# Designs tried in a protein design run: designed miniproteins, single chains, continued (2). Part 6

Each design is a single chain, and the fold is of that chain. pLDDT is the mean over its residues in the fold that is shown.

## One batch from the design tools (miniprotein)

Design m4186
Fold by ESMFold2-Fast:
Structure m4186 (fold): chain A 91 residues (1-91)
Amino acid sequence: SAQKTRALLEEALAAMEKGLEAFREFWKRYLTEVLKASEEEIERVLSELTEEMLPAYEAALKAQLAAMDGKEAEAAAYAEKTRAIVEEIRA
């Protein structure tokens, strides 16, 4: 449901604001308890969560929350910020 998706995004953002370790712990719990992912899948996903990408993850989560609230201009701004950060890291 939309309410469940929103709650998940808000929980992910709260973990992100505490730092990389908290964000990794959030994802490990989610992958284990909700998605029933294998240990290999969990390790792969967690290895992709890096300090350099934290600002991009934050912007992406904020973009999704803004979109759910009907704040289209704010959502677009955060989506563009996410894209710019990812392009800079990969350049």
Scores: mean pLDDT 80

Design m4187
Fold by ESMFold2-Fast:
Structure m4187 (fold): chain A 61 residues (1-61)
Amino acid sequence: DAAVAAAEAEAKAAGVKSITLDDALSDDVKVAIYKGLATHAKYFGETIDSVSFRRTEPEAL
């Protein structure tokens, strides 16, 4: 939880304005997504207005 909040704050500080993540994603995956976007924005000076992430493969019960 704290790591996800810190990663989100870092992404926003780097120029990512809004991110929507599925609740089905683990906290580790959410942190990785935020950190990746923050790194990209910092190094390339790009602004990311909005991003959404979801699972691409269906689960079998």
Scores: mean pLDDT 67

Design m4188
Fold by ESMFold2-Fast:
Structure m4188 (fold): chain A 55 residues (1-55)
Amino acid sequence: DEEARNKRFEISEQLNTELEKKYGKELTKLSADEANKQTAEILAEADELAQKLAG
C-alpha cells in the first residue's frame, strides 16, 4: 500500500526529531535491548497509524 509506505516515511522523519528531543542523551545510555524495544514500540505505533489511514 503506497499510502501506508508514504505515511511511514513521513512518520520516520518526525520520529527522528522527536526521538532526539525526548531521548537525546538518554538514548546513548540505553542498552541495545532497551533501545531496540523503544524503537520497535514507536515503529509499531507508526505502522498502526499508517494502517488506519490505508484502511
Scores: mean pLDDT 64

Design m4189
Fold by ESMFold2-Fast:
Structure m4189 (fold): chain A 69 residues (1-69)
Amino acid sequence: MKKVDELAEQAEKAAREGDYEKALELVKEALSLDPKSEKAWRALELLPREKQLELTKERFRELADKVDE
């Protein structure tokens, strides 16, 4: 049911192994499913700040679109 949690955990594992690009993509996918997922954000915290900023931008864009709903 919460695929976002699985994606976030996979992202954390990838980040711990130094695969930040894969971790970022997994976090982006998790946030696409649930942009308010704290687990996905926690995985992002394992990434370099520059990668975190990129995903933060994507998340806020999705959130802004959802606000009108």
Scores: mean pLDDT 72

Design m4190
Fold by ESMFold2-Fast:
Structure m4190 (fold): chain A 57 residues (1-57)
Amino acid sequence: SLHQQRLDEATALSKATAPPARAMIASLPDDTSNGEKSTAAAREAGKAAREYLAQQA
């Protein structure tokens, strides 16, 4: 579900506390609080965070 996907993405970002991951979070659009824009930005942020963590593995 969309709700579960958002939670997974938030968890990935929360666990990515390393400086490079922090920079990725900081690069998110400032209007991520807007409906569909927020959803799209969250998906991209989660994808990027997972890819970053995968590269660290």
Scores: mean pLDDT 60

Design m4191
Fold by ESMFold2-Fast:
Structure m4191 (fold): chain A 110 residues (1-110)
Amino acid sequence: MIEERIKKLKPKAEAGDPVAQLSLGRQYLLQKKYDEAIKWFEKAIKLAEERNDLLTLAQAYLVLGRAYYNKKEYDKALEYFDKAIEYARQAGGLGNFILKEAEEMKKEIE
């Protein structure tokens, strides 16, 4: 259940694990709690920026774009998908999946 996954992820996310923060945000997206999801994705972005972790930045911006897309804030969604594409390209081969997903999501808007 989503609540059980949140309970397991929350201590790790609060301890500053950006992967746990992204996973926790995704659980809030499944509950349609978009503002809570956005908060956790923004925390993951801040930590990934401090660590210069391009792959985590690409992942975080992709799911942040999806959150804004679900809120029908398409201009913000496009902005964050563009950032996901930028960081995914910089990450190289490991970012190729994120690059493809962000480009496909942009086509849903454009």
Scores: mean pLDDT 85

Design m4192
Fold by ESMFold2-Fast:
Structure m4192 (fold): chain A 68 residues (1-68)
Amino acid sequence: AEFTLKVYSMEEVELESSEDGVLVLPDGTKIELKKGSVKLSTLEALEAKLIVDGKEYDLSKVAKVEVL
């Protein structure tokens, strides 16, 4: 499935993927991001990682995460 994740940080980034992504939290919790199925508002996540199409993104600078 496809999804778009809007990441709010010092360097605002909008991520779009042809596949579902996985959000990995600092405690090792994995959250599957699927279009229209997951609602993320505010995450207190230091060193959280977002994996999209095999590419890793650092969310430590993110103030807010929103799934579109």
Scores: mean pLDDT 54

Design m4193
Fold by ESMFold2-Fast:
Structure m4193 (fold): chain A 92 residues (1-92)
Amino acid sequence: SEKQKKAREELAKILEDTYERMLEAVEKNDPVGLAATVLDAVGRAIELEKKYGDKELVDEFLRYLSEIVRALLTDPEKARELAKQKIEELKK
């Protein structure tokens, strides 16, 4: 449970940081910055899977990241609420 709590906290922090960086890239109309930010988050999640061995949690994170990216590109107002919800879900 200790390792799982640390993995959840680290992934939640990555998702929060990644959301803010993705939002900034979208607001600046910077597709290169958006792509780089998403790829960085995926790489960090894969390294956490290797460190903690929790594939199901990492898969959950990647699904949430995908949903937030899609929302930012189609409905940015809903993306903020979705990101906040998914960050809290990862912490549990």
Scores: mean pLDDT 85

Design m4194
Fold by ESMFold2-Fast:
Structure m4194 (fold): chain A 81 residues (1-81)
Amino acid sequence: SLLARAQALAAEARALLSPEEALRALTAFGKAFDEAIKTVSAAEAVRIGGEAGARVLAELGHEEAARLFLEAARLYAEALA
């Protein structure tokens, strides 16, 4: 399923990160999602949140974790649509 695949990719991304780095990405996701959901669908808000979290991870030098996080968010958004 899309959800199972999204969860697997999220777990793989988490394995590359410290708890503090993971929390920074999730905080960025939540802030972007909370703003976006006021004007867009839940699926689109997840995509926007995923992009925000992935940007934080890339800025921290975790390019691979950023790609995995972004793909997980995309699959989760597709499951919500």
Scores: mean pLDDT 89

Design m4195
Fold by ESMFold2-Fast:
Structure m4195 (fold): chain A 69 residues (1-69)
Amino acid sequence: MTEEQEAEVREGVGQIAAAVSLIDAKRYKEKGDEEKAQEAVEWGKRLIEKSGVSPEAQARLKAELEAAV
């Protein structure tokens, strides 16, 4: 795999992690399950960190998740 392909995969993984966690957090919040909503946010932040996206992208995506709950 080329460096360009690896960067594209990392960006995609980070975006997917943020999107899935955001959907789960909003769903749990709508059900009144604040604990599970917060767990979804924390899990999403962890996945974003492991995705290897830039620190700037990590900060933005984490802020979006925090704003969801």
Scores: mean pLDDT 77

Design m4196
Fold by ESMFold2-Fast:
Structure m4196 (fold): chain A 78 residues (1-78)
Amino acid sequence: SGLEAAIKKIAEELSKDFLYKTADGTVKKITGEEGFEKVINVLQKAADEARARGDTAAAERIQETINLLKKYYEELKK
């Protein structure tokens, strides 16, 4: 339950659009969807690396985290 609550909170934060400043001082906008996709890609790489080293249990736990993040993010869209 605590882990699911944390995952839901992460999905809520990732659903927000935000502005960021690049090193050259240019202000850029990233949409919640773009930020969310970047996070999912990082987690997917972590799951793939766990599978590559034979850590199936870690890979499965990361994949469940991805599935829960996607579920809660879709609930926040509309």
Scores: mean pLDDT 76

Design m4197
Fold by ESMFold2-Fast:
Structure m4197 (fold): chain A 68 residues (1-68)
Amino acid sequence: SRLAELARERAAKRLSPEKAELVAAIAEELAGFSPEAIAAGAEDALKSSDDEENKLMAEALIEAARAV
């Protein structure tokens, strides 16, 4: 999906290729939801995480959802 492509591109800027593919896979699973719902869910995940890498993954998903 376009969401997964954008999520991979955004994640690849700050994360390893393996983590960028993981973010793309998560985005593909979420493709049935509205971009607004995906962004809101990712923002909740960002707030609940203290791990820097998980925060970067959530930020990539938020950016992709806002760009789609």
Scores: mean pLDDT 83

Design m4198
Fold by ESMFold2-Fast:
Structure m4198 (fold): chain A 100 residues (1-100)
Amino acid sequence: MSPKQRFDQIHRLSSQIGTTIQNLKDGKITPDQFKQNVSQISQQMISLITDPKVRKQMQQLHDQGVQSINNGDIDSGIQKYGQMSRMGVDYGTDEVRKSK
């Protein structure tokens, strides 16, 4: 997969995470539904990361997000998934920038 193709996929998945966070904040989905949806999207995004260090950091943020939600700390869970999504987007952006 090219850097541009990874960038486009990461941005699509980041948008889906943002939509899922907004649906949770708006009360359209439950915390359990959010956890299921965001875990699937996050694993897809992490699988696109070719740098092992970045992938490990994103996986750690995902694991922390799940733990926060399981402990009833929904705001911390949202924050962790926001950080994970941003890390993926920044990685994709850097790859495209370096390929030009």
Scores: mean pLDDT 87

Design m4200
Fold by ESMFold2-Fast:
Structure m4200 (fold): chain A 120 residues (1-120)
Amino acid sequence: SPLEKAIETLEEAIELIEEVAKKTGDEVLKENARELQELLEELKEAHKAGDWEKTLELAYKILRLLRATIEHLIEKGLFEEAKKLAELAIKLLEHLAQVFPEHKEAFEEAKKELEELKEK
């Protein structure tokens, strides 16, 4: 399903952040990866419960934290890692737009902002 693909993409994003945190010793990346892991676990539980309102709330929290992490990587000069994370976040947004078609415009705007951020 699109939501299962969104979950898989988020797991890949978390793994990337954890690998960069381990290589750099960056405490912000460690904390962001931990928070994303907690949000991922809540997202899996909300999905199993059929709680679509909670799933949408968690999706926006995840997207916000991913954007903040991409901006942090750019500030640290980790441009290749920022680009890879932005690509994963864009893929996540594409899957979420299929899960929540009523929020497609909001997710497409977020995708456009990430594509612009990726070019920095």
Scores: mean pLDDT 88

Design m4201
Fold by ESMFold2-Fast:
Structure m4201 (fold): chain A 70 residues (1-70)
Amino acid sequence: SRRDVAQQVFESGLRFYEAGNYESAIRAFEGAIRLDPDFAEAYLNLGKVLEDLGRTEEAQRYFQRAQQLQ
């Protein structure tokens, strides 16, 4: 299902984030969101990567969206 694929893409994003590959992590989390727009954890982790990159305003928007989906 699209949800199962979103989960796999999200888990790839977590591995990239853990490795410090922020660019690949962002693409993976964005991919998970495209497959499952209600995937709160993907928004949360995209926000975390953006915050680590100093993209604070963008990060806050994703954190807000994650909270709305809880």
Scores: mean pLDDT 89

Design m4202
Fold by ESMFold2-Fast:
Structure m4202 (fold): chain A 65 residues (1-65)
Amino acid sequence: NEEKEKKAREHFAKAKEAVAAGDWAEAAKHFQKALEYARQLPEEKAEKIEAEIHEFLKAVGEAVA
């Protein structure tokens, strides 16, 4: 469980780095992996990580719109 949470967070961090670098293809792959690991966690932890990813993507979408 803790290892899956760590992997979800690591992939989320890599996705953010890819977004900062302008590499949207790599960012998408890491967001997908972060969500895959998050969805394997207990509901409370999954919802928290998914909410953080959603908020980040919303902010980025607004910035590039």
Scores: mean pLDDT 79

Design m4203
Fold by ESMFold2-Fast:
Structure m4203 (fold): chain A 78 residues (1-78)
Amino acid sequence: KELIEKAEKAIELAKELSDPKDKAELYRQAGDLYREAGDYEKAIEAYKEAVKEYEKAAGMEKEIEEAKKRIEELEKQL
């Protein structure tokens, strides 16, 4: 409940930002919060948005790899 609300606020804030790295960090945080709450479908969506934003930023290869790993892990649970 509280985790889902926090995740939704992170996504709302991400949409207001223009820097891809900052947007990606907020989407990743939302993904982590949805995953912890057990909402794997929304967690996957948030991590996919994080990957898109990280790919727009330079030097984020490790963050992209981790987010993709989280997506793969969660997709196996569905």
Scores: mean pLDDT 85

Design m4204
Fold by ESMFold2-Fast:
Structure m4204 (fold): chain A 61 residues (1-61)
Amino acid sequence: MPSEKEILEALGQIYLALGDIDEKRGNKEAARESYLKASEFYEQAGNTELADEARKKAEEL
């Protein structure tokens, strides 16, 4: 079974992908919210590097 950390990393990946899709479609507000959620899930998983990358993507919007 996946650990809680593995589930949180998977959620981070899902929200990062949703953010990328919304950014490509011009939905900047939705993209920002998804990137911030991805950052939060990566932080909860203990992956500070991916959390920082997701946060930077939100700030670039």
Scores: mean pLDDT 85

Design m4205
Fold by ESMFold2-Fast:
Structure m4205 (fold): chain A 78 residues (1-78)
Amino acid sequence: AEEYRRKGEEAYKKGDYLTAAAYYEKAGILAFEKGDYETAIEYFEKAKEAASKIEDEQVKELMIKRFTDLKKKAEEAK
């Protein structure tokens, strides 16, 4: 989780929002699998923020929907 978080932050700082969103998603999924739903919600929210900065509108819409669904699943699992 820590490795994916760091890679996501590095990608975000470089403006590579697609890669940043992907790493935040991986960190969120790992937290969810461990039952850490609060941390999973935080990472899925970071993934949505990164996705919102993607210039490709179709990719942006698909990723935001995916992360919104994952965040809702984590919220319902609490």
Scores: mean pLDDT 83

Design m4206
Fold by ESMFold2-Fast:
Structure m4206 (fold): chain A 80 residues (1-80)
Amino acid sequence: HMTLEEARAFADELLAEIARHLPDSPEVEQLVVDFVRRLNAARTPEEVRAVIYEFLDRLEQLHPELKPLIDALRARFDAA
């Protein structure tokens, strides 16, 4: 079971991991800004989980070629 602080730390690690693979585009930049804003507003681990899944889903919609990386990140978060 993950605490709120651990969930936020996991989200930070996930963002750092995926940032190395993100395309340089205004749409992706706005997604990251929205993701960070929603993470800061989250008050429970469940809310952090929802924010992470929404971010990954939107990223997959914009860049379907990132699906293998996104699927791996989903699996890692599900295991945590």
Scores: mean pLDDT 80

Design m4207
Fold by ESMFold2-Fast:
Structure m4207 (fold): chain A 61 residues (1-61)
Amino acid sequence: SDEELERNARTLLDSLPEERRRLLLEDPQAFAEWLQREYGLSPEMARRLAERMRELLLEEL
């Protein structure tokens, strides 16, 4: 659900180290691939989650 996506995006973003935050800004495709490997997400879910996390991160800048 969109609510579940939002919750997961915020929770993961809060725990991201600086290197992963940088990767999310510089190479969101590589970040989505990392989400697939680390959390076992589908390519579609990883892309959607990475996109929302990137939007939230840009709001903090």
Scores: mean pLDDT 85

Design m4208
Fold by ESMFold2-Fast:
Structure m4208 (fold): chain A 85 residues (1-85)
Amino acid sequence: MSPEEQQQRLDELLQRASDLIDDALDKYQRGDLKSALELYEEAIRTLQEAARLARSLGDDETVATLEEQIKILQQQIDTIRQQIQ
């Protein structure tokens, strides 16, 4: 992949992750905890792929931002898992 193609793919992954997070929040607000959990887990996988591409591009600032966002989402997943029990 060219650096330009990698940047475009990164932008697409970031948009996808944002959409998944918005959908997860909507499900959570509606009391659909299982669907919210599945969407947050997909968002984390998407952000992990985005972080890998950002690292390949040498964008250490974006990598750090995405790693922190992943950490926050992992904490949200843990909270939701506790509510399902």
Scores: mean pLDDT 88

Design m4209
Fold by ESMFold2-Fast:
Structure m4209 (fold): chain A 103 residues (1-103)
Amino acid sequence: MIKLTEVSKEELDEAIAALDAYQAALDRSPSFRLRIETPSGLRFEVEVDAGGVLRRARFISSKATPEQRAAADAAWARGEFVGTGSLKADGKEVVFGNSAAAR
């Protein structure tokens, strides 16, 4: 949604075209993001398609460096899982991984 205070009809048409392009991209590959937060404050972000199939996941740490975030973004764009191993959540270990190469 956009707020229009003083916009010409040409600018309005550009805004509508941009929103349509974004909507078309979402319709082409509909998915939603699920955020999982651990007691330690670490966050997992996952993308699930309309069929409930996990498409990609990334590990987001509050201490993540810009380089680590860039690497996670690149893997996310390729539809890969970022991070492997286990993490304690709700008193139990949560095991996650791996890459698209494993599927």
Scores: mean pLDDT 48

Design m4210
Fold by ESMFold2-Fast:
Structure m4210 (fold): chain A 63 residues (1-63)
Amino acid sequence: MKGDVYQAVKDVPDAGPAVLGLKKGEKVLVLAENSSGNLLAQSLKTGKTGLVGSDALEKVGTA
């Protein structure tokens, strides 16, 4: 896998098709960061890609 591995520190609601909904403790692969402070991430559980606030994620490793 390519990118940094992050873990959700809180539940993130599914707010629409561009937003990645997560449960606390789910791991994601961060692919990019936008200028608004949101991370483009892929869920390692579902494979879904979407935006998530950087405040909801904690870096746990590298891929």
Scores: mean pLDDT 74

Design m4211
Fold by ESMFold2-Fast:
Structure m4211 (fold): chain A 83 residues (1-83)
Amino acid sequence: SKLEEMVRRGEEAFAAVDTDGDGRLSAAEAAEALQRVFGLSRAEALAIAEERLRELGVDTLSREQFVELVRELAEERLALSEK
């Protein structure tokens, strides 16, 4: 499905931007990954990443937390495309 394709792209983007190899993404790295998956502007991607970090009370996102964020955004974007 399109959702599964976007989630897979999210996993690939995580691996590509996790340059320190610690299995976690800073706000800036998460923003870059979101830009790669969804074609968002830097400002939009950074705002989304920073909000998720605040919601979770963490300074970095794990792979699982990042993939969950991608899944939520993909579901929202797919719903908007059906208007």
Scores: mean pLDDT 81

Design m4212
Fold by ESMFold2-Fast:
Structure m4212 (fold): chain A 73 residues (1-73)
Amino acid sequence: MEEEFEQEVIDALVLITLGVLVANGSISREEAKEIYELLSKLPPEKQLAVTRKLNRMKGKITLEDVKKIIEEV
């Protein structure tokens, strides 16, 4: 079985997740753009894994936290 989610759905989830992080003051819009570019270089399965991990984290998330998650996926 191929991936459960289409790339369009994954892109939407990534954008929603980054939008929430900007809105709650965790990251800047510039940092969100950098993260989006990094995620866009990953396979869809890894993009989804990073997005799911970010959505489960509580409190303030930094750019370093996101980069570490990307490196570990």
Scores: mean pLDDT 76

Design m4213
Fold by ESMFold2-Fast:
Structure m4213 (fold): chain A 81 residues (1-81)
Amino acid sequence: MADEEAERLVEEVRRLVREAREALRAGDLERAEELIERAQRLADEAVSLLPEVSEEVRKRVLEAEIELALVQMELAVEKLA
């Protein structure tokens, strides 16, 4: 049931990305880093399922990777400020 497993991982990654953005808005860079690291581990698990998932689920996994990359860039910008 790779599609269901990948979807659950994607939902958790998106939840962690939202929490990381909240931490960034609060100025809690350490919290944001922890949440991003957890999201990256789950995203890596979802990516490992890509050969086994439908095209629709593959798109959602890749979209979650893009969202994660964007919040990582947001963290990098905040560290420069």
Scores: mean pLDDT 86

Design m4214
Fold by ESMFold2-Fast:
Structure m4214 (fold): chain A 84 residues (1-84)
Amino acid sequence: ADEETKEYVEEKLKKLEKEIEEALKKYKGELSEEAKKLLEEFKKLKKELEEALEGKKHLGAQGLLELLKKAEETAEKLVKELLK
C-alpha cells in the first residue's frame, strides 16, 4: 500500500479507538457478553491493521481498506451496544 493509503487507515483507526474509549468511559456497568465479543474482535482487527501498517504483513491498499471496513463495522456495533 502507498503512504497516503497508510495515513488514511491510521487516521481512521485512531478515530475508531477514540470513539470506543469515550463509549467505554460512559459505560459504568459490567460489559455484556456481546460487548465483550465485539471488543475482542475489534482488538484483533486493530492488531492486524497495525501489523500491516508497520510492514509486518504484505497487504495491498485493497486489503488494508477491507480490514479497516471490518474494524469500522465492529466498532459501530460495539458503540451501539455500549450506548444502549
Scores: mean pLDDT 80

Design m4215
Fold by ESMFold2-Fast:
Structure m4215 (fold): chain A 67 residues (1-67)
Amino acid sequence: SVEERLREALENADFVTIAGLLAEDREAVLRAAEKLRPEFPELDAFIRRLESDPTLEELIARARAES
C-alpha cells in the first residue's frame, strides 16, 4: 500500500522514493501522511518544505521520468 511504502521511505530518509510516490498519486500520499503523522511528527514540516522547495519539485520530476 501507499502507506506502507511511505512509512518505509520515511524510515530510510529515502526522498527519491517519496518523490516517486507523490508523482504516482499525490492525494494517496497526503492521506497516508495524515495516518503516519503520530509516528513521524516531523512529517508536517517535511510536507510544508516539499510545497515550498523547488529541489523537491525537481526530484518529483526525475522520479516521474524514471517510472
Scores: mean pLDDT 70

Design m4216
Fold by ESMFold2-Fast:
Structure m4216 (fold): chain A 64 residues (1-64)
Amino acid sequence: SREDRHIALSKEINKILQDYLDGKLSKEEALEKIREVLEKHGLSPDAIEEVVRGVQDLIDQEDK
């Protein structure tokens, strides 16, 4: 279902962000893994860029 896809996607992204916060991934590695997860879940290139930009902005805000 749409909800099941959203939950699975959110869990995968959250795990990548947690690995970044734990120092297991660099910012660039985390953003690339998020891109791969979004592609795997069938998002369009435009939607992938939108989400990745949003995550990058969030990380940049936290680093200040």
Scores: mean pLDDT 77

Design m4217
Fold by ESMFold2-Fast:
Formats: structure tokens, sequence, C-alpha cells
Structure m4217 (fold): chain A 56 residues (1-56)
């Protein structure tokens, strides 16, 4: 199960667009991508990608 409210909260804390954070979260769930791959694909830091993954 995914906590979308937690993902949005993390996006606001890190200054990331919430729609970008939600797309990254969906890619973690549906594609099994690494934080490094998500960071490159969505133009966010690896640290931000890790924070989004932990919020799931």
Amino acid sequence: MVDLDAVIAVAKELGIDPSTALRAAAAFVNKGLTPEEIAERYGISVEAAEAIRKAL
C-alpha cells in the first residue's frame, strides 16, 4: 500500500513539485527502479528519490 499524503508531504519538505514526486512514487511501485534511476528520470536528487521511496 502507498501513502500518497506522505509522498506529497515529503515533496513539500524538499521543495519538489508534488506531481513530480507522485510520478516518481508510482515508478517505484510499478517499475522497481532504483533511487538513482528515478533521480535521473525525474530530474530530482538521489536523496529526494530515497525520501520518496521511504514514504511509501
Scores: mean pLDDT 80

Design m4218
Fold by ESMFold2-Fast:
Structure m4218 (fold): chain A 79 residues (1-79)
Amino acid sequence: SNMERARELRERGERLFEEGVRAEEAGDYRRAAELYREAARLYEEAASLTEDPKEVRELTLKATAAYIAAVGAEVEAEL
């Protein structure tokens, strides 16, 4: 159950991160930042639901990367 939920959250995070990349490519830095922050949160939630150390590490790295991307987009947005 928790493993299924973790997978769903990871997949949703991946989709939002991809949307963030597309928004950033389009110059919509505010939207990109929002999408990256949502992706980071979903990766963190997924990491909290799994007991596999390798998967926890991978999800934590994904969340960190998404957070860094969000901060970068926020700086570019100047909003």
Scores: mean pLDDT 89

Design m4219
Fold by ESMFold2-Fast:
Structure m4219 (fold): chain A 64 residues (1-64)
Amino acid sequence: LDEAEKLIEQAKKAREKGDYEKAITLYNQAIDLLEQANDPSLTPKIRELNAEVVELELELKKKK
């Protein structure tokens, strides 16, 4: 797996453990790498990952 895919897998594991802050950080790092590729075919994946981040941020806001 490339670096972005590794970060996504780590983010999923952090999310499953309830570590939403770590998951958000890892997803954002993966998004940054995918955006740097400047590949339009990755746009749907980047949007999906951004949606995951928004959901996790809302979950953190509920707990605080």
Scores: mean pLDDT 80

Design m4220
Fold by ESMFold2-Fast:
Structure m4220 (fold): chain A 74 residues (1-74)
Amino acid sequence: SSLEELLKRNRELGRETTRLLLLGILDTLEREGELSEAQARLKELLEAGEEPSEELLNEVGAELSALLKARAAR
């Protein structure tokens, strides 16, 4: 196997792992009644297997970072 094949496999595993982790976080927020409009839109795209925009990923990423900081400050 070539280095290119190994890198492709690692990228595919990384994408699926990130998708599953994000869905797990978003599912938890939905159950807690804390899901934002941007987070709901990201969840729909991920469940549909569609690629979210960089703008949407940055918005949700900022929201999740703020939530983690708020919870850690307890």
Scores: mean pLDDT 76

Design m4221
Fold by ESMFold2-Fast:
Formats: C-alpha cells, structure tokens, sequence
Structure m4221 (fold): chain A 70 residues (1-70)
C-alpha cells in the first residue's frame, strides 16, 4: 500500500539496507502512519524473532499492520 511504499522509499533515501524494530517504527511515523500501525508493525517484527528487516520486508509489515487494524 501507499504507506508501505513510503516507508521503503524513506529507508532507501537514508541508505538503510536493514531496519531494526525501532527504525521501522520511526520510518513508519515519518511516512504518516498512525502510531497504532507503526507500533504493531514493529511488534510483529519482534514477535517473529526478526532483529532486522529489509526495506521491502518493512513495507510488507506496515501493510500487514494496516490490514490487521482494519
């Protein structure tokens, strides 16, 4: 979705090949995601045992969080 794409672009612009849960949360907020979406995306990453994700995976996590809260 549009928010996931925005997160991916912001991460790419920042030169980030990998994002931590904290970085995913911060980039999601910068992209205009609601705090609930940004927090859920980061929590899904942590719950799944992922210490780092690619910008593409970050976009997927944000889009999944939006679907779960819809």
Amino acid sequence: GALGEAVKELAREAGKERLTPQELYEFALKAGAPESVALLAALLMIQRGKKEVTPEEAAELVDEAIRLLS
Scores: mean pLDDT 88

Design m4222
Fold by ESMFold2-Fast:
Structure m4222 (fold): chain A 98 residues (1-98)
Amino acid sequence: MLEKAREAFKKSTLKGKPEIEIELGDVPEEVRRILAEFEKMAKENNLPLKARVRLDAARGELEIEYELPDPSTPAAQAAHEGLGYFFLALREALERWR
């Protein structure tokens, strides 16, 4: 899924300044790697993405907020597809950990 996210973000060609805020407490290494790769993909592709992720198992915190331009163009649609693949990868990692 992360590979599909990377391919979709490359196809987006939609450019902006990514604003990624990640607050992590007690989470497995796989989840940290997925979030680090996501931040890297967003920055390398200059996505116009604002995202805030808060994950802490000890506190029962799971909050993900994002803003991305409307999927009105092929480039914007590709960015939304990439985000979908990223969320799927993150969900699968969290489900394996529980």
Scores: mean pLDDT 79

